# Ledger of designs, part 8: designed miniproteins, single chains, continued (5)

Each design is a single chain, and the fold is of that chain. pLDDT is the mean over its residues in the fold that is shown.

## One batch from the design tools (miniprotein)

Design m16245
Fold by ESMFold2-Fast:
Structure m16245 (fold): chain A 65 residues (1-65)
Amino acid sequence: MKVVVLIPESGRHLEKEARELALKELPDAEVEVRLVPSAEEGLRLAREIHEREPEVVVGLAGGPV
């Protein structure tokens, strides 16, 4: 299973921790972490990944709920 975690550039310091958390929860997954310039761009990219590769799990990190 492939997991892509998208983090806003403002949250760049969380990249390492997000990768470690994803690997802890899904140890057999191929985890890719990408920095995006904004949360809006991250959402757009997540949608494009889902449209091209619907089997890929996309996580968005670094925004307040």
Scores: mean pLDDT 72

Design m16246
Fold by ESMFold2-Fast:
Structure m16246 (fold): chain A 91 residues (1-91)
Amino acid sequence: DELLEKARRILNEFRHAALEAVINPEKVDEYAERIQKLADEARNAGLPEIAEALRQASEDFKKAKGMTKEELQKVADEALRRLSEALERLF
């Protein structure tokens, strides 16, 4: 339960960073770095699947720099889907 609570908090922080990246695409690199820090936090918390998904999301956001807001939103949605699936595997 404690681990699940930490995972949900990390997912919520990811949602905020992803939303901000879509709203302010010129700052995508800053939000990608924030997501990478969340990946490190997840790994330290013993959430390796969440950490891996967040690391991939950080890379995907960096690659999405200069894309349309619609394409950025799809990157965010795919990352969130992968994170939600990883969270469900913790059960």
Scores: mean pLDDT 83

Design m16247
Fold by ESMFold2-Fast:
Structure m16247 (fold): chain A 81 residues (1-81)
Amino acid sequence: SELEEEKKKLEEEKEKLYKEANEKALKVIKEKEAKKVKNKEEEVKLVQEAVAEALRIIGEAEDKILELEKKLKEKLEEKKK
């Protein structure tokens, strides 16, 4: 059924978005960790900035996933009427 295909496509898109977001987030963290800073305060700041950027990337992916889920839910509701 088209409904099962739409659900499968949504799950595949979700997995892809989460995977891409996690890879980007990890890359940001690793790149900041690779920068040797002599000052502990600067090191803490770089880690905090990297974590904030990583969370932003993940948040953007979650927002996109929510939009895709909302569109699927609307299609499912139309078929019930």
Scores: mean pLDDT 77

Design m16248
Fold by ESMFold2-Fast:
Structure m16248 (fold): chain A 122 residues (1-122)
Amino acid sequence: NPELEAAREAFRNREPLPEELIQKAMDKFGIETDDLLVKQFIAAYYLAAEYLKAPLVVPSDREIELALKQAGLEDLLPSVKKARDMLVEKGVPVDPRGLLNALVEGSNTPGNKYAPFFLALL
């Protein structure tokens, strides 16, 4: 799939996703927002989940806060939380498995449901 290959290359290089892919992700969830960073994160998360063939699940506020603090990306916290809340409103479940459990299982361990979120976020 050429779109997934393009998404993989963008994720590897931490480049902004193409506008076409952003629009496809927004249409998939039925989400409309003028917040560019929120759109980019939702699109990256969705495409990362498709690329990794993983289910769509999102972490809690505490888990997002800890991940962003460790990455030095605390300035993204409001936009990432907003994107997470929009996804929850559209039916994406909050995974009761904590960030600590995901880290213990390892980011490279098969079955880590948070892998798409970490790939899109970090």
Scores: mean pLDDT 68

Design m16249
Fold by ESMFold2-Fast:
Structure m16249 (fold): chain A 91 residues (1-91)
Amino acid sequence: SLTPEQLLQRAEEYERLAEEYMAKGTSDDWLKAMDYYMQALALYLKLGRRDKAREIVERMRAIVENDDTKDASTSFTLHFRLQLMEQKLAE
C-alpha cells in the first residue's frame, strides 16, 4: 500500500500530466487529460485534500466552458466527466 506522501506525489504527477495534455488542444488529448484529472481528484479526496480537489474541478470547469470543439462526442464526454468530478467533490 502507498503512504500518504506517495499518494500525494502520484496525485501531483497526474495533475501535471493532465495539464500537459490539455495544452495540446486535440480531442484525444483532452480525453486523456480528463482521465488524469479524474485520477488526481480521487487521490486528493482520499488524502482529505479538498482544497486541491476543488482546484482541479475549477480548472476543468473553465476548460469545459471554453470548449469550442465541434465534436459532439468529445464535448459530451468532457461535460459528463466534469459532472462526475463535481459530484465526487460534493460528497
Scores: mean pLDDT 80

Design m16250
Fold by ESMFold2-Fast:
Structure m16250 (fold): chain A 79 residues (1-79)
Amino acid sequence: LQEAARNKDVEALEKLFASLTEASADAMITGHVLLQLGGKLTPLEDLLKRNKDQLEKALEDSTIPEELKEEVKELLERL
C-alpha cells in the first residue's frame, strides 16, 4: 500500500515538473501539498531535490502570485 501510494505521488510530481511554465501556479500548490500529505517519502524528496532548479525558476516568474512563491519557498526549505 505505501509503495503504491509513493509511486502515484512520484508520477503526479513528475507531471507537475513537466508542466512547470508561466501558467503552472496550480501545479506548484499541488506539488507542495503532495509533499506534506505524502509524509516523508524518500523517492518524492529525491525527485524534488533533482528538480529544485525548476522550482527556483518559478520564483522568478512575475506572473506567479506571491502566495504561490511562498509555497515554493517553503517547499525548497524542506529539502
Scores: mean pLDDT 53

Design m16251
Fold by ESMFold2-Fast:
Structure m16251 (fold): chain A 100 residues (1-100)
Amino acid sequence: SMEREREEFLEAVLEFARELGASEEELERLRRMPPGERVRWMGRALGLPEEVIELAERLAEEGRYRLAFEALGAAYVGKKSLEEIKKMIEEREKKAAEMK
């Protein structure tokens, strides 16, 4: 299950990189990167603020890959502020805690 989740996250990152025009060599490099470095690469390629990149990197290093990807997506596609992204994460964590 955890291996499938990591693979699904990797494929989502690679698909996003393809849409940004990443070369085949860059896609292969992304496959070999640790999750935190991969997230940092993507955030920088998207021109996101360092505070958002740092937040997403920490989430990925903690194994919270979906939240890391959602944080980058919320900033880039949703044009959300750091405060809105933090609130989104807090609500996701609160909901997860209520399910336990």
Scores: mean pLDDT 77

Design m16252
Fold by ESMFold2-Fast:
Structure m16252 (fold): chain A 68 residues (1-68)
Amino acid sequence: SEVERRVEEALDRHVARYKAGELTPEQALHELVTEVVRIAREAGLTPDEIKALAVRASRRFLDRLDAL
């Protein structure tokens, strides 16, 4: 889906910026969540769906950091 594609692209960008030393983990997570919420709102998701998507994206981000 378009939402899944945009969230994956956001996740890739914020992990890349963290790896490049441009962002702390907390800054990268904050910016990722902000972008995911914007993507979800633009897609017309409900508040509960937005929360679920943000939580899922946050967990995936932390999992990718743990894999480094």
Scores: mean pLDDT 88

Design m16253
Fold by ESMFold2-Fast:
Structure m16253 (fold): chain A 73 residues (1-73)
Amino acid sequence: SLEALFQAAQAVEAAALAVPGVVRAEVTIRSDGSLAVRIWAESEEAARAAEAAARQVAKDHGLDVEVTVELVP
């Protein structure tokens, strides 16, 4: 359902933003029902932790997620 997709998208965003050193996260619901998340992080460690958290939360909701990570200066 669209409600379940919105809840999953919010959960993925919250999980990424909860990681120390993550500056921003944007989640998009695609027309096929999959998620895309873009994460901005201050370090490679924060980036990897946020990617892992986003993937785990998406998996817990039974959804595919594409993760893109950007390092910020």
Scores: mean pLDDT 87

Design m16254
Fold by ESMFold2-Fast:
Structure m16254 (fold): chain A 103 residues (1-103)
Amino acid sequence: SKAIEELEKLAKAAEEAVKLAKELKKDPNNKEIEKKLQEEMKKIEESVQRAYEALDEQGQKQLHEKVGQAQLEASKEPTEIEGIQKLAEEIAKAARELRKKVE
């Protein structure tokens, strides 16, 4: 289904952002990794919108609530990069959980 496809894309973008955030933490002056992370974060924003449009009303509510919770959890992290990593981890988890419910 379109919902499964868009949630899979969201999960993959978020999982890639987690990997890039971890690599940037090891090499914080690496401008190429920083740029790739910014590009993946933009893809996450676009993929959240596409997944939202593909979901039914209940799925839309759950995605909205889970993204809001992810943003709240990320805001508690001590550094910006740890916040970005936490946001991406929580969004990946949300996308995977929602994908199971639409199958």
Scores: mean pLDDT 89

Design m16255
Fold by ESMFold2-Fast:
Structure m16255 (fold): chain A 89 residues (1-89)
Amino acid sequence: PPPAEPVSQEQADEAARRLQERASRLPGVVSAEATGDAERGEVVLRVTVESAELEPEIHQRLAELHREIARELGVEGRISLSVRLEVAP
């Protein structure tokens, strides 16, 4: 595939901020923390969920939110999502 255009740190930070806000509102999410990495063209999202059984549903919804946010910012296809899911103790 052709190389993606680089995203700015402002775009990566804004994508992370929007994703963190929306992910934190999902049912079954205890906490969500996102960081943008413009050099990698990536948002890293750490999510703590109430139960391991919720992981597939939450993972799918997070991917959808990331795509929506990337479209809003005009960076669709130029920024990727890395998700780390943890289960609350």
Scores: mean pLDDT 82

Design m16256
Fold by ESMFold2-Fast:
Structure m16256 (fold): chain A 71 residues (1-71)
Amino acid sequence: PSEEQIEDDILAALALILVSNIKLSIKHGTLDKEEAERMLKRAEELADKITNPEDRQLVRKAIEEVKKLIE
């Protein structure tokens, strides 16, 4: 794979790991709403850097699901 593809794969993986960690922390009550919103904003910034549309959409869908948990 090219450097660009490797970077994209890493960004998608990191964003999904971050979103999963946020989701688990919210469910366990170890993360307050303000901190969760801040971390989700970081995940959105990572998603914006993903060039693959399918991977970007998967990350954005995961973020949206977690946002519903803090509403």
Scores: mean pLDDT 80

Design m16257
Fold by ESMFold2-Fast:
Structure m16257 (fold): chain A 85 residues (1-85)
Amino acid sequence: MEERLENAKLFLESGFERLERVADDPEQFEKERERMLRAVDILARTLTPEQKEALIEFVEEMRKKAKNPRVQEALDEVIRRLREA
């Protein structure tokens, strides 16, 4: 069970790095954003409430580190989907 949360954090951290890398490429950014959001929808259905809370806190910390407003908006959408699932 802990492994799901750790894997989710690693996935989102890698996704965050990819979004920052392609932030100035609108086409690549939207592809990476959609890929991340599809995975988040699956995570929101499979994680426990406690794991979702921990993941939201992790994403909120990534949002504070985000330099590009587009990346911040993508992470806000990740948080919203995790909370509303």
Scores: mean pLDDT 83

Design m16258
Fold by ESMFold2-Fast:
Structure m16258 (fold): chain A 74 residues (1-74)
Amino acid sequence: MARKEAVGEIQRIVEEYLKGADIEKALDRLKEIAKKYPEMIPEIIELVQYLYKIAPEKDKPALEKLIKELEKLY
């Protein structure tokens, strides 16, 4: 059941970011979920890779840094 709750929270973080929320806060929240639910790291990496493709150029370095950090935890 915890995995389903984590998926719902990840969706909220992504929707808030796409609506103009701060990238750094979104990435910090995703990192906390990855630490609490390591089994979700593959899905979070795929999500961050997707966000990297659609994100503005100014946000891409932060997204790339998170991908590298998550790959080390996986």
Scores: mean pLDDT 79

Design m16259
Fold by ESMFold2-Fast:
Structure m16259 (fold): chain A 85 residues (1-85)
Amino acid sequence: SLVEEAQIALAKAASLAYYKNIPDELKELMRRLSLAFTEAALAGREDLIRRVVQKLKEIIEAIENGDFEKAMELLREVLQELDAA
């Protein structure tokens, strides 16, 4: 399911955060995404869950590449999309 795909991607991002010793601001943005994702999932917003999955792929790539500024930018973008819905 889309919810399971998002949960797996979030878990992967959290694991990478641990290994890459990411900045506290990035950790806080990831925490806020996890909470916003949970609310979207409970509301049955498949459109938002699909957006989260797509953005998480890009965020994971940015973290793997050490591009923390890009990862934070992408996190802010998806959080704005979730907040606007």
Scores: mean pLDDT 81

Design m16260
Fold by ESMFold2-Fast:
Structure m16260 (fold): chain A 88 residues (1-88)
Amino acid sequence: MKIEEIAKEAFRALEAGDDERLLQLVTKLGDEIYEASKNKDIEAIEKALELTRELFERAQALGASPRVLNALRETIGLAEAQLKVLKS
């Protein structure tokens, strides 16, 4: 799946309250960040970071579970760490 499509599905899962589906999609988003990092695709990682931050803000506003919020924080941290390595 493309990063934008994964994020779009993740927003739908979040609005539906489907934590298990959301967590699966967040995991897929992390996999795409690793793949983009292997390919040195900075734009793809920056897009994933942007969309994951938006997803986190929406999840926080909706009062999502700590499990969901922690998974999103981990994915944000992953994207930030990969960008730091590639830009250094």
Scores: mean pLDDT 87

Design m16261
Fold by ESMFold2-Fast:
Structure m16261 (fold): chain A 74 residues (1-74)
Amino acid sequence: SMEEEKFLKLVQEIEKVLEEIKKKADKETFMEIGNEVLEKVKESVKKFEQGNYEEAIKILEETLEWLKKKLEEL
């Protein structure tokens, strides 16, 4: 479905930004950011499985924006 394609694309984009952060951040900072992302992705997956596709996608979009800001701070 289009919702599944958008969800997967956002997850892939989040993974790309995390790889960039991993190269610039120390281990402790990367672990803290990674744990926050993991919790948000888990919540998004839960919403998606419940049929709340718009909310699931919104969580991932907000997570991606947050990660881009974190990358800019490094």
Scores: mean pLDDT 88

Design m16262
Fold by ESMFold2-Fast:
Structure m16262 (fold): chain A 93 residues (1-93)
Amino acid sequence: DMEELAKKLKELLEKIAKSKPEEQKKLIEEIKKLVEEYQKKLGLDEQERKTLENGMKFAIEVALEANKKGVSIEEVLKEREEKAREEVRKREL
């Protein structure tokens, strides 16, 4: 189910954030396989499948950025959210 998928993805993403480049490739392949298995298991339509694939790509990018900067995934997400809020605030001025 989606909650089980989310838990497994979080574990793999946290491993990517802490891993070496060689290990990162293996973990990314494991994430792709996991997402494909759940897309089939849940009987998702084309739009739902694309949404899940886009979410996966975004999550992998965040985990890789966390690894490169030596910070947590949560910290990268917080930084991106703060920058988005500041950009909106600047347009209102």
Scores: mean pLDDT 79

Design m16263
Fold by ESMFold2-Fast:
Structure m16263 (fold): chain A 56 residues (1-56)
Amino acid sequence: SAASAATAVAGALRAAGAPDDVAERTGQEIGQLHAAGGSGEEASAVGRRGVAEAGL
């Protein structure tokens, strides 16, 4: 589900040392993509941006 995807991504980013606000924002964006039927490539791009914003 979108909520599960958002939570999983946010949790993974936090575990990697990302700030809470970056982790939550990235998770929310991926959750929204999931709800809209977005592609895995789109999700990967959002994830990479979140990692870069976190300085990881």
Scores: mean pLDDT 80

Design m16264
Fold by ESMFold2-Fast:
Structure m16264 (fold): chain A 78 residues (1-78)
Amino acid sequence: SPREEAIEATRKALEVALKNGHPEIADLLEKAGVYLSLGRYDEAIELLQKARDLAVEKGLPEVAELTSRAIELAEQAK
């Protein structure tokens, strides 16, 4: 489902952020994953957008792509 795919994309983005030493991005993604699991899509999307913007700023293209995909899927899950 779009919800399960959004959670998976967010989890992958979190793993990449942690592996690359970006705890601020990781914190946003962990919180976004919780909101997705609760069906709180608007709160999740806000956090995913912040994580994506930081990923772009810090040159983390994989995190930026995964967060963009998670946002798209979260919008479909509403």
Scores: mean pLDDT 90

Design m16265
Fold by ESMFold2-Fast:
Structure m16265 (fold): chain A 117 residues (1-117)
Amino acid sequence: SHMERVEKIEKEIENYIKTNGKSSSLRDSILQQLSSQGISINDEELRIVLATYYVMEKYRYKDPPFRVMAEEFHELLKKLGIEISLRQATRLLAELLGILPVEGKLAKISNLLSMLP
């Protein structure tokens, strides 16, 4: 079910945090998909992509206010060791979800995220 898929993603992110990024099948799958599209990312960008993917899947069949998604994204980034303001996290999520226009590497990442199953 979709709920079981969301729970699996959450557990894989928790395991990523516990192992300091050393073990995750989700990480390896995302890196492979990005590499197949010619996109190279660093460890910080990978953590941002993981957080974005979780929030997208959790809310895929829901219609939450964007603020709710942004607040959860911000809290997940903190758990992944990314310390940015709520304002910065809100803008970044909007860029990655294609709500705000972006160019270059972020546009490529946003497009790839929209194509994930």
Scores: mean pLDDT 79

Design m16266
Fold by ESMFold2-Fast:
Formats: C-alpha cells, structure tokens, sequence
Structure m16266 (fold): chain A 61 residues (1-61)
C-alpha cells in the first residue's frame, strides 16, 4: 500500500469513529487526494489536513 493510500485509509477510520457520514468521508478523501496530486501537501501534511477537515465537518453537523 502506498503512503498516500495508508493515510487515506487511516483518515476514513478516524472520520467514521468521529461519526461523520460515509458520503462526507468520501468527499473529504477526494479533496485530500486532489491536494496531494497537485503537490500542495506532503503525506505528513495530509494527516494534519485530514484532522482539520474532520473538525470542520463535525462543527457543521
């Protein structure tokens, strides 16, 4: 498994544990993948970006 796919899998588990709906999780995963593919974030920054997005989505629920 690539480092990117490992971090995205870990993000899905954290988001699911946080009570975020599956459709929202996949939307956020898509955004994180796009940021990485555009070179805007490293794998290390992906974890922090994912955690910030979980916090933002929970604040909206």
Amino acid sequence: MSPLERELAAFRERARAAGIPEDVIEQVVGRLRTLYEEGRVSVAQLRAAGDALITAERARL
Scores: mean pLDDT 78

Design m16267
Fold by ESMFold2-Fast:
Structure m16267 (fold): chain A 62 residues (1-62)
Amino acid sequence: SAEAHFEAGLRAWAAGDLETAFAHFAEALRLDPEHEGARALMRQIAAETGDPAIRATLAELT
């Protein structure tokens, strides 16, 4: 479910695994396009990493 992915993303974030966190938040947003929490945290990761691939994925999902 979207919430299960969001929770998994939060755990990865807490562990410092931003790549895994982003992947889980992206899946949460794909399952629930209105999931503002996942969108906000994906934007945070994009801002912190500056990775063009992460920014492109965020733009596609939002």
Scores: mean pLDDT 80

Design m16268
Fold by ESMFold2-Fast:
Structure m16268 (fold): chain A 71 residues (1-71)
Amino acid sequence: MEEELKENFKKGFEIALKDGYVDKEVSVYVSRADGTTWKVKAKLNEKGEVEVEIERLDDADSRAHFAALAA
């Protein structure tokens, strides 16, 4: 699950980077059907390598973070 999310986002970021749609970094919040919320970040590091980080947010914390972003 986590690995699949990371791989899919990395592939999308690599395509967007190659096509010039992104500069260095993209971050998104993803809500899944299982009720989990994830922060996914893809970036080009100092060596020119693509890095993807994923962070699971607990349901209570994810609601608080989304409320803060919407405010």
Scores: mean pLDDT 67

Design m16269
Fold by ESMFold2-Fast:
Structure m16269 (fold): chain A 82 residues (1-82)
Amino acid sequence: KPSLDELIEKAIKLIKEKDEELAKEFAEVYEEYKAGKISPAEFARKVGEIYEKLIPKMSEEELKEFEKVMSEIMRLILEEAR
């Protein structure tokens, strides 16, 4: 089973291939979540803002792959919040 950290690393790698600055921003948002500084809902909102910035930089296939990884990340985060 992929861990949350492994899925986050996969997401960071996908973003970094297109935009290193957004990849760093994503990693920082995850560190804030791990530190308990932001809620799961705030994490989702901030990640959504990063995703919006990625739309013009990624192909449809790359966006679908990223969405699949993010769906799995959010599933695990919401499962842990219960």
Scores: mean pLDDT 81

Design m16270
Fold by ESMFold2-Fast:
Structure m16270 (fold): chain A 84 residues (1-84)
Amino acid sequence: MEVLRKYLSEESFKLLLEAIKALKEGDYEKAEEIYAKALNEGDITLAKAILYAKARITGEEYAVEELRKLMPPELVEALDKLLE
């Protein structure tokens, strides 16, 4: 949690939690809306975190490994703990 707050603002962290909830509930439309907002606002870290959460929740193992290469290792570890 502390590591996530190092990379994400309070607003971005709340949006990440909303996206994770939407993904777990199968509301992919809402998750895509949050992802699009992150991209439009230039929050690339939030956008990558949402893609990583989606890959983890949907079991897209190949996408998980590719996204791990695009983020700091400590951020990946913090996201894994958040998604437990």
Scores: mean pLDDT 84

Design m16271
Fold by ESMFold2-Fast:
Structure m16271 (fold): chain A 100 residues (1-100)
Amino acid sequence: SALGLVQSIASELRREIEDMVRNNASVEEIKKALDGFLAHATALLEEHLPADLAARLVALLRELVGQLKELAETLDKEEFLREAHRLIDAWTARAREVLA
């Protein structure tokens, strides 16, 4: 389902960020991983959803990834992790509104 896909993407992103922070990844490693995640999640959305809906969700995801990359440069890792969770939850809420 579209909602299940959104929840799966959000959960995968949370786990990836938690793993990178736990493993003391550099800012550049975090940014590269976020770009890879964006490409992966974009492909999933485009494969499983109608083109117009996929485009809307991809735009929101691109905005989220951009915000996360900026925060990785400016915050310590503990603050980054807290803000990442907040932003991912906000993205999930906005994605659910698009799917409504």
Scores: mean pLDDT 90

Design m16272
Fold by ESMFold2-Fast:
Structure m16272 (fold): chain A 83 residues (1-83)
Amino acid sequence: MEERERREKEEELERARREAARLETLGEAEVGLATMGVESAKIAGDEEAKKEAEERLREAEERLRRRREEAERRIREAERRLE
């Protein structure tokens, strides 16, 4: 294996890991904001706003889970290319 080829594959793995970390941070921030929305609606006693906020929280959690699965697949693919 050439040093250049090895370096390119290592950079691809590093990029996949960095992207996974970024998506995780973004997803957790989205879930956090949605959770705050639910709590605010509960404090206000607004049942309609609470239901909408709970749906947004569910969507944020679903997006986070999907992004985690995609990130894991990309990392695994990059790791396989190093083998």
Scores: mean pLDDT 81

Design m16273
Fold by ESMFold2-Fast:
Structure m16273 (fold): chain A 108 residues (1-108)
Amino acid sequence: SAMRREEERRRMLEKILEAARKAAEAAEPHVAELAARRDDVAATREAILALQRAIQLVRDAVERLRAGEATPEEVAELLEEAARHLEEAGMPEEAVEALREAAEWFRE
């Protein structure tokens, strides 16, 4: 039914938003340090680009779910890719794990 689908979508959105919040909270001190760096411009640029890709993938997952255009598996793939980019950006394990745990939840 339409009501059941709306409740399922709401639960999925809440799961992504909670995972994103946990990842952001864990990453915040590391992002601040990255923004303050002056010593390796190329490595800092690569890390910032990886972080931007992670943020974009999480936003895409949220937008597709809101539009009713994403399956749980597609959301899981976007979150896993976002987690990989956070890892490439040198973000803490807690931030990476928050998104990976959410991806696993969508696959179960």
Scores: mean pLDDT 83

Design m16274
Fold by ESMFold2-Fast:
Structure m16274 (fold): chain A 99 residues (1-99)
Amino acid sequence: DLVLKKIEEVTKSFLSDEVKQKLDEIIKKHNLSGAERSSLMNMLLGASKNVSEEELKKIFKEMEETLKEIEETEDEQERNKKLIEFEKKVEKRIEESVK
């Protein structure tokens, strides 16, 4: 918990204020676990450095949709699958943007 909070603080320091604000809103709205937050922070950090503002906007929209699905999912394994699929989508968008 304490280590995850420190990693989150460091990761946030590399994000723009607008991205940090959006992230904080999403985290508060969906009551994410420490692991879920860490995964999302890492994905957004990668995206913010490598994709356009329009692509970031699309990533946020997909994130909101994925988190809504996770919120309705009680099974921890199914929640993890949805997060992994979202991570794959973000990774693909980054790869296509830097190509």
Scores: mean pLDDT 67

Design m16275
Fold by ESMFold2-Fast:
Structure m16275 (fold): chain A 82 residues (1-82)
Amino acid sequence: MELYESYTKPFEEAKKLYEKGVKEKDKKLLEEAIKKAEELIKKIKDESEKGNSWPEDIKELLKEAEELIKKAKEELERLEKE
């Protein structure tokens, strides 16, 4: 499935980096999770700007990726203050 390789798989990778970064308190893993999620969001928005209509699943991925970035940034800030 082309949507899996292009969108779902990168999101799953970002989520795993976030979960590992939180568990291990690793700032670099949290930063990598943010970067991957931001790249995914940019890719989705870029395709949307070209007039492409997304399936509901991809719109849900966009929201989940934005939430992941928010949570990762909050955890990164907390680790800086420890």
Scores: mean pLDDT 77

Design m16276
Fold by ESMFold2-Fast:
Structure m16276 (fold): chain A 81 residues (1-81)
Amino acid sequence: MEEELKKLEKAFVDALINQEKLDYSKFSEEVLKEFAELIAERLKEVPSKKELYEKVEKLLKEGKYEEAIDEVIKWLTSLPK
Protein backbone atom coordinates (compact mmCIF):
# COMPACT_ATOMS: atom_id res chain seq x y z
CA MET A 1 0.00 0.00 0.00
CA GLU A 2 2.59 2.61 1.05
CA GLU A 3 4.79 1.93 -2.01
CA GLU A 4 1.78 2.16 -4.36
CA LEU A 5 0.63 5.38 -2.64
CA LYS A 6 4.13 6.81 -3.09
CA LYS A 7 4.08 5.99 -6.81
CA LEU A 8 0.65 7.61 -7.20
CA GLU A 9 1.84 10.69 -5.27
CA LYS A 10 4.84 10.98 -7.63
CA ALA A 11 2.63 10.55 -10.71
CA PHE A 12 0.27 13.24 -9.32
CA VAL A 13 3.17 15.68 -8.79
CA ASP A 14 4.61 14.87 -12.24
CA ALA A 15 1.18 15.50 -13.82
CA LEU A 16 1.00 18.90 -12.08
CA ILE A 17 4.53 19.91 -13.15
CA ASN A 18 4.31 18.66 -16.75
CA GLN A 19 0.59 19.44 -17.32
CA GLU A 20 0.06 15.77 -18.26
CA LYS A 21 -3.01 13.61 -17.67
CA LEU A 22 -2.57 11.14 -14.80
CA ASP A 23 -2.78 7.47 -15.90
CA TYR A 24 -5.12 5.98 -13.29
CA SER A 25 -5.10 2.52 -14.96
CA LYS A 26 -1.71 1.85 -13.31
CA PHE A 27 -3.22 2.01 -9.81
CA SER A 28 -5.70 -0.13 -7.87
CA GLU A 29 -9.06 1.24 -6.72
CA GLU A 30 -7.89 0.94 -3.08
CA VAL A 31 -4.81 3.10 -3.75
CA LEU A 32 -6.91 5.69 -5.63
CA LYS A 33 -9.39 5.76 -2.73
CA GLU A 34 -6.67 6.21 -0.08
CA PHE A 35 -4.97 8.99 -2.07
CA ALA A 36 -8.25 10.78 -2.82
CA GLU A 37 -9.17 10.62 0.90
CA LEU A 38 -5.76 12.11 1.82
CA ILE A 39 -6.30 14.93 -0.70
CA ALA A 40 -9.80 15.57 0.69
CA GLU A 41 -8.41 15.73 4.25
CA ARG A 42 -5.80 18.31 3.18
CA LEU A 43 -8.41 20.28 1.20
CA LYS A 44 -10.66 20.44 4.30
CA GLU A 45 -7.94 22.57 5.98
CA VAL A 46 -8.18 25.23 3.22
CA PRO A 47 -11.03 27.58 4.25
CA SER A 48 -11.30 29.27 0.83
CA LYS A 49 -11.92 25.91 -0.90
CA LYS A 50 -14.97 24.63 1.02
CA GLU A 51 -16.98 24.24 -2.22
CA LEU A 52 -14.20 22.17 -3.82
CA TYR A 53 -13.92 20.07 -0.65
CA GLU A 54 -17.68 19.36 -0.68
CA LYS A 55 -17.53 18.36 -4.37
CA VAL A 56 -14.52 16.06 -3.78
CA GLU A 57 -16.21 14.49 -0.72
CA LYS A 58 -19.37 13.81 -2.78
CA LEU A 59 -17.31 12.18 -5.55
CA LEU A 60 -15.56 10.01 -2.93
CA LYS A 61 -18.92 8.83 -1.56
CA GLU A 62 -19.96 7.92 -5.13
CA GLY A 63 -16.73 5.92 -5.66
CA LYS A 64 -15.50 8.40 -8.30
CA TYR A 65 -11.95 8.61 -7.01
CA GLU A 66 -10.37 9.51 -10.37
CA GLU A 67 -12.81 12.41 -10.83
CA ALA A 68 -12.13 13.59 -7.26
CA ILE A 69 -8.37 13.67 -7.91
CA ASP A 70 -8.89 15.41 -11.29
CA GLU A 71 -10.88 18.22 -9.60
CA VAL A 72 -7.94 18.92 -7.27
CA ILE A 73 -5.46 18.81 -10.19
CA LYS A 74 -7.60 21.37 -12.06
CA TRP A 75 -7.50 23.69 -9.05
CA LEU A 76 -3.75 23.33 -8.45
CA THR A 77 -2.86 23.83 -12.14
CA SER A 78 -4.96 27.04 -12.20
CA LEU A 79 -2.80 28.63 -9.46
CA PRO A 80 -0.19 31.17 -10.65
CA LYS A 81 3.09 29.99 -9.11
Scores: mean pLDDT 76

Design m16277
Fold by ESMFold2-Fast:
Structure m16277 (fold): chain A 87 residues (1-87)
Amino acid sequence: SPADVDAFVAQVRQQVAEILAQSQDFDPAMRQRVQQTVSEIEGLAQELREAVRNKAPPKKIALLLTVTTVQLSELYFEVKLAEKRKA
């Protein structure tokens, strides 16, 4: 539903903001990579919101949800590994 997608997008934005805050102490190259991936994830989340608003087929919405979740998970793991290397 549109409400479920809005909740998902809000959660993605919250996790992205937390990742960005955690990445402030990383080296410039890693910070740039995180910022680039964040921009891509935000683009996917916006495309998902527009797909739901425009009543896109359920298969397209499911694909966008999956791709957004995979990208966020990969970013989260990359940031977690970088934090452990700095500890």
Scores: mean pLDDT 82

Design m16278
Fold by ESMFold2-Fast:
Structure m16278 (fold): chain A 79 residues (1-79)
Amino acid sequence: GAEAAENGDLRLGLEANLEAIEKVLKAYEEGKIELSEEELERLEELRRIVEEALEVLEREGEEAALRLLEERERRLLER
């Protein structure tokens, strides 16, 4: 099964994902890559989800953050 991440490990993973998303969005804004409108909207939504998950992790802990991520991922997959 997937290994349960500790709060520190989950935070590092979320921070790494946020950095990766921001780098892609910055490259798009600088004209270095092309993204469709749909891809841009999905990346912006993913950034918001990761930012919200980091806030929840800090305030409510790992299990609450994971529940938020699971709910948001389900909604993303429905589009």
Scores: mean pLDDT 76

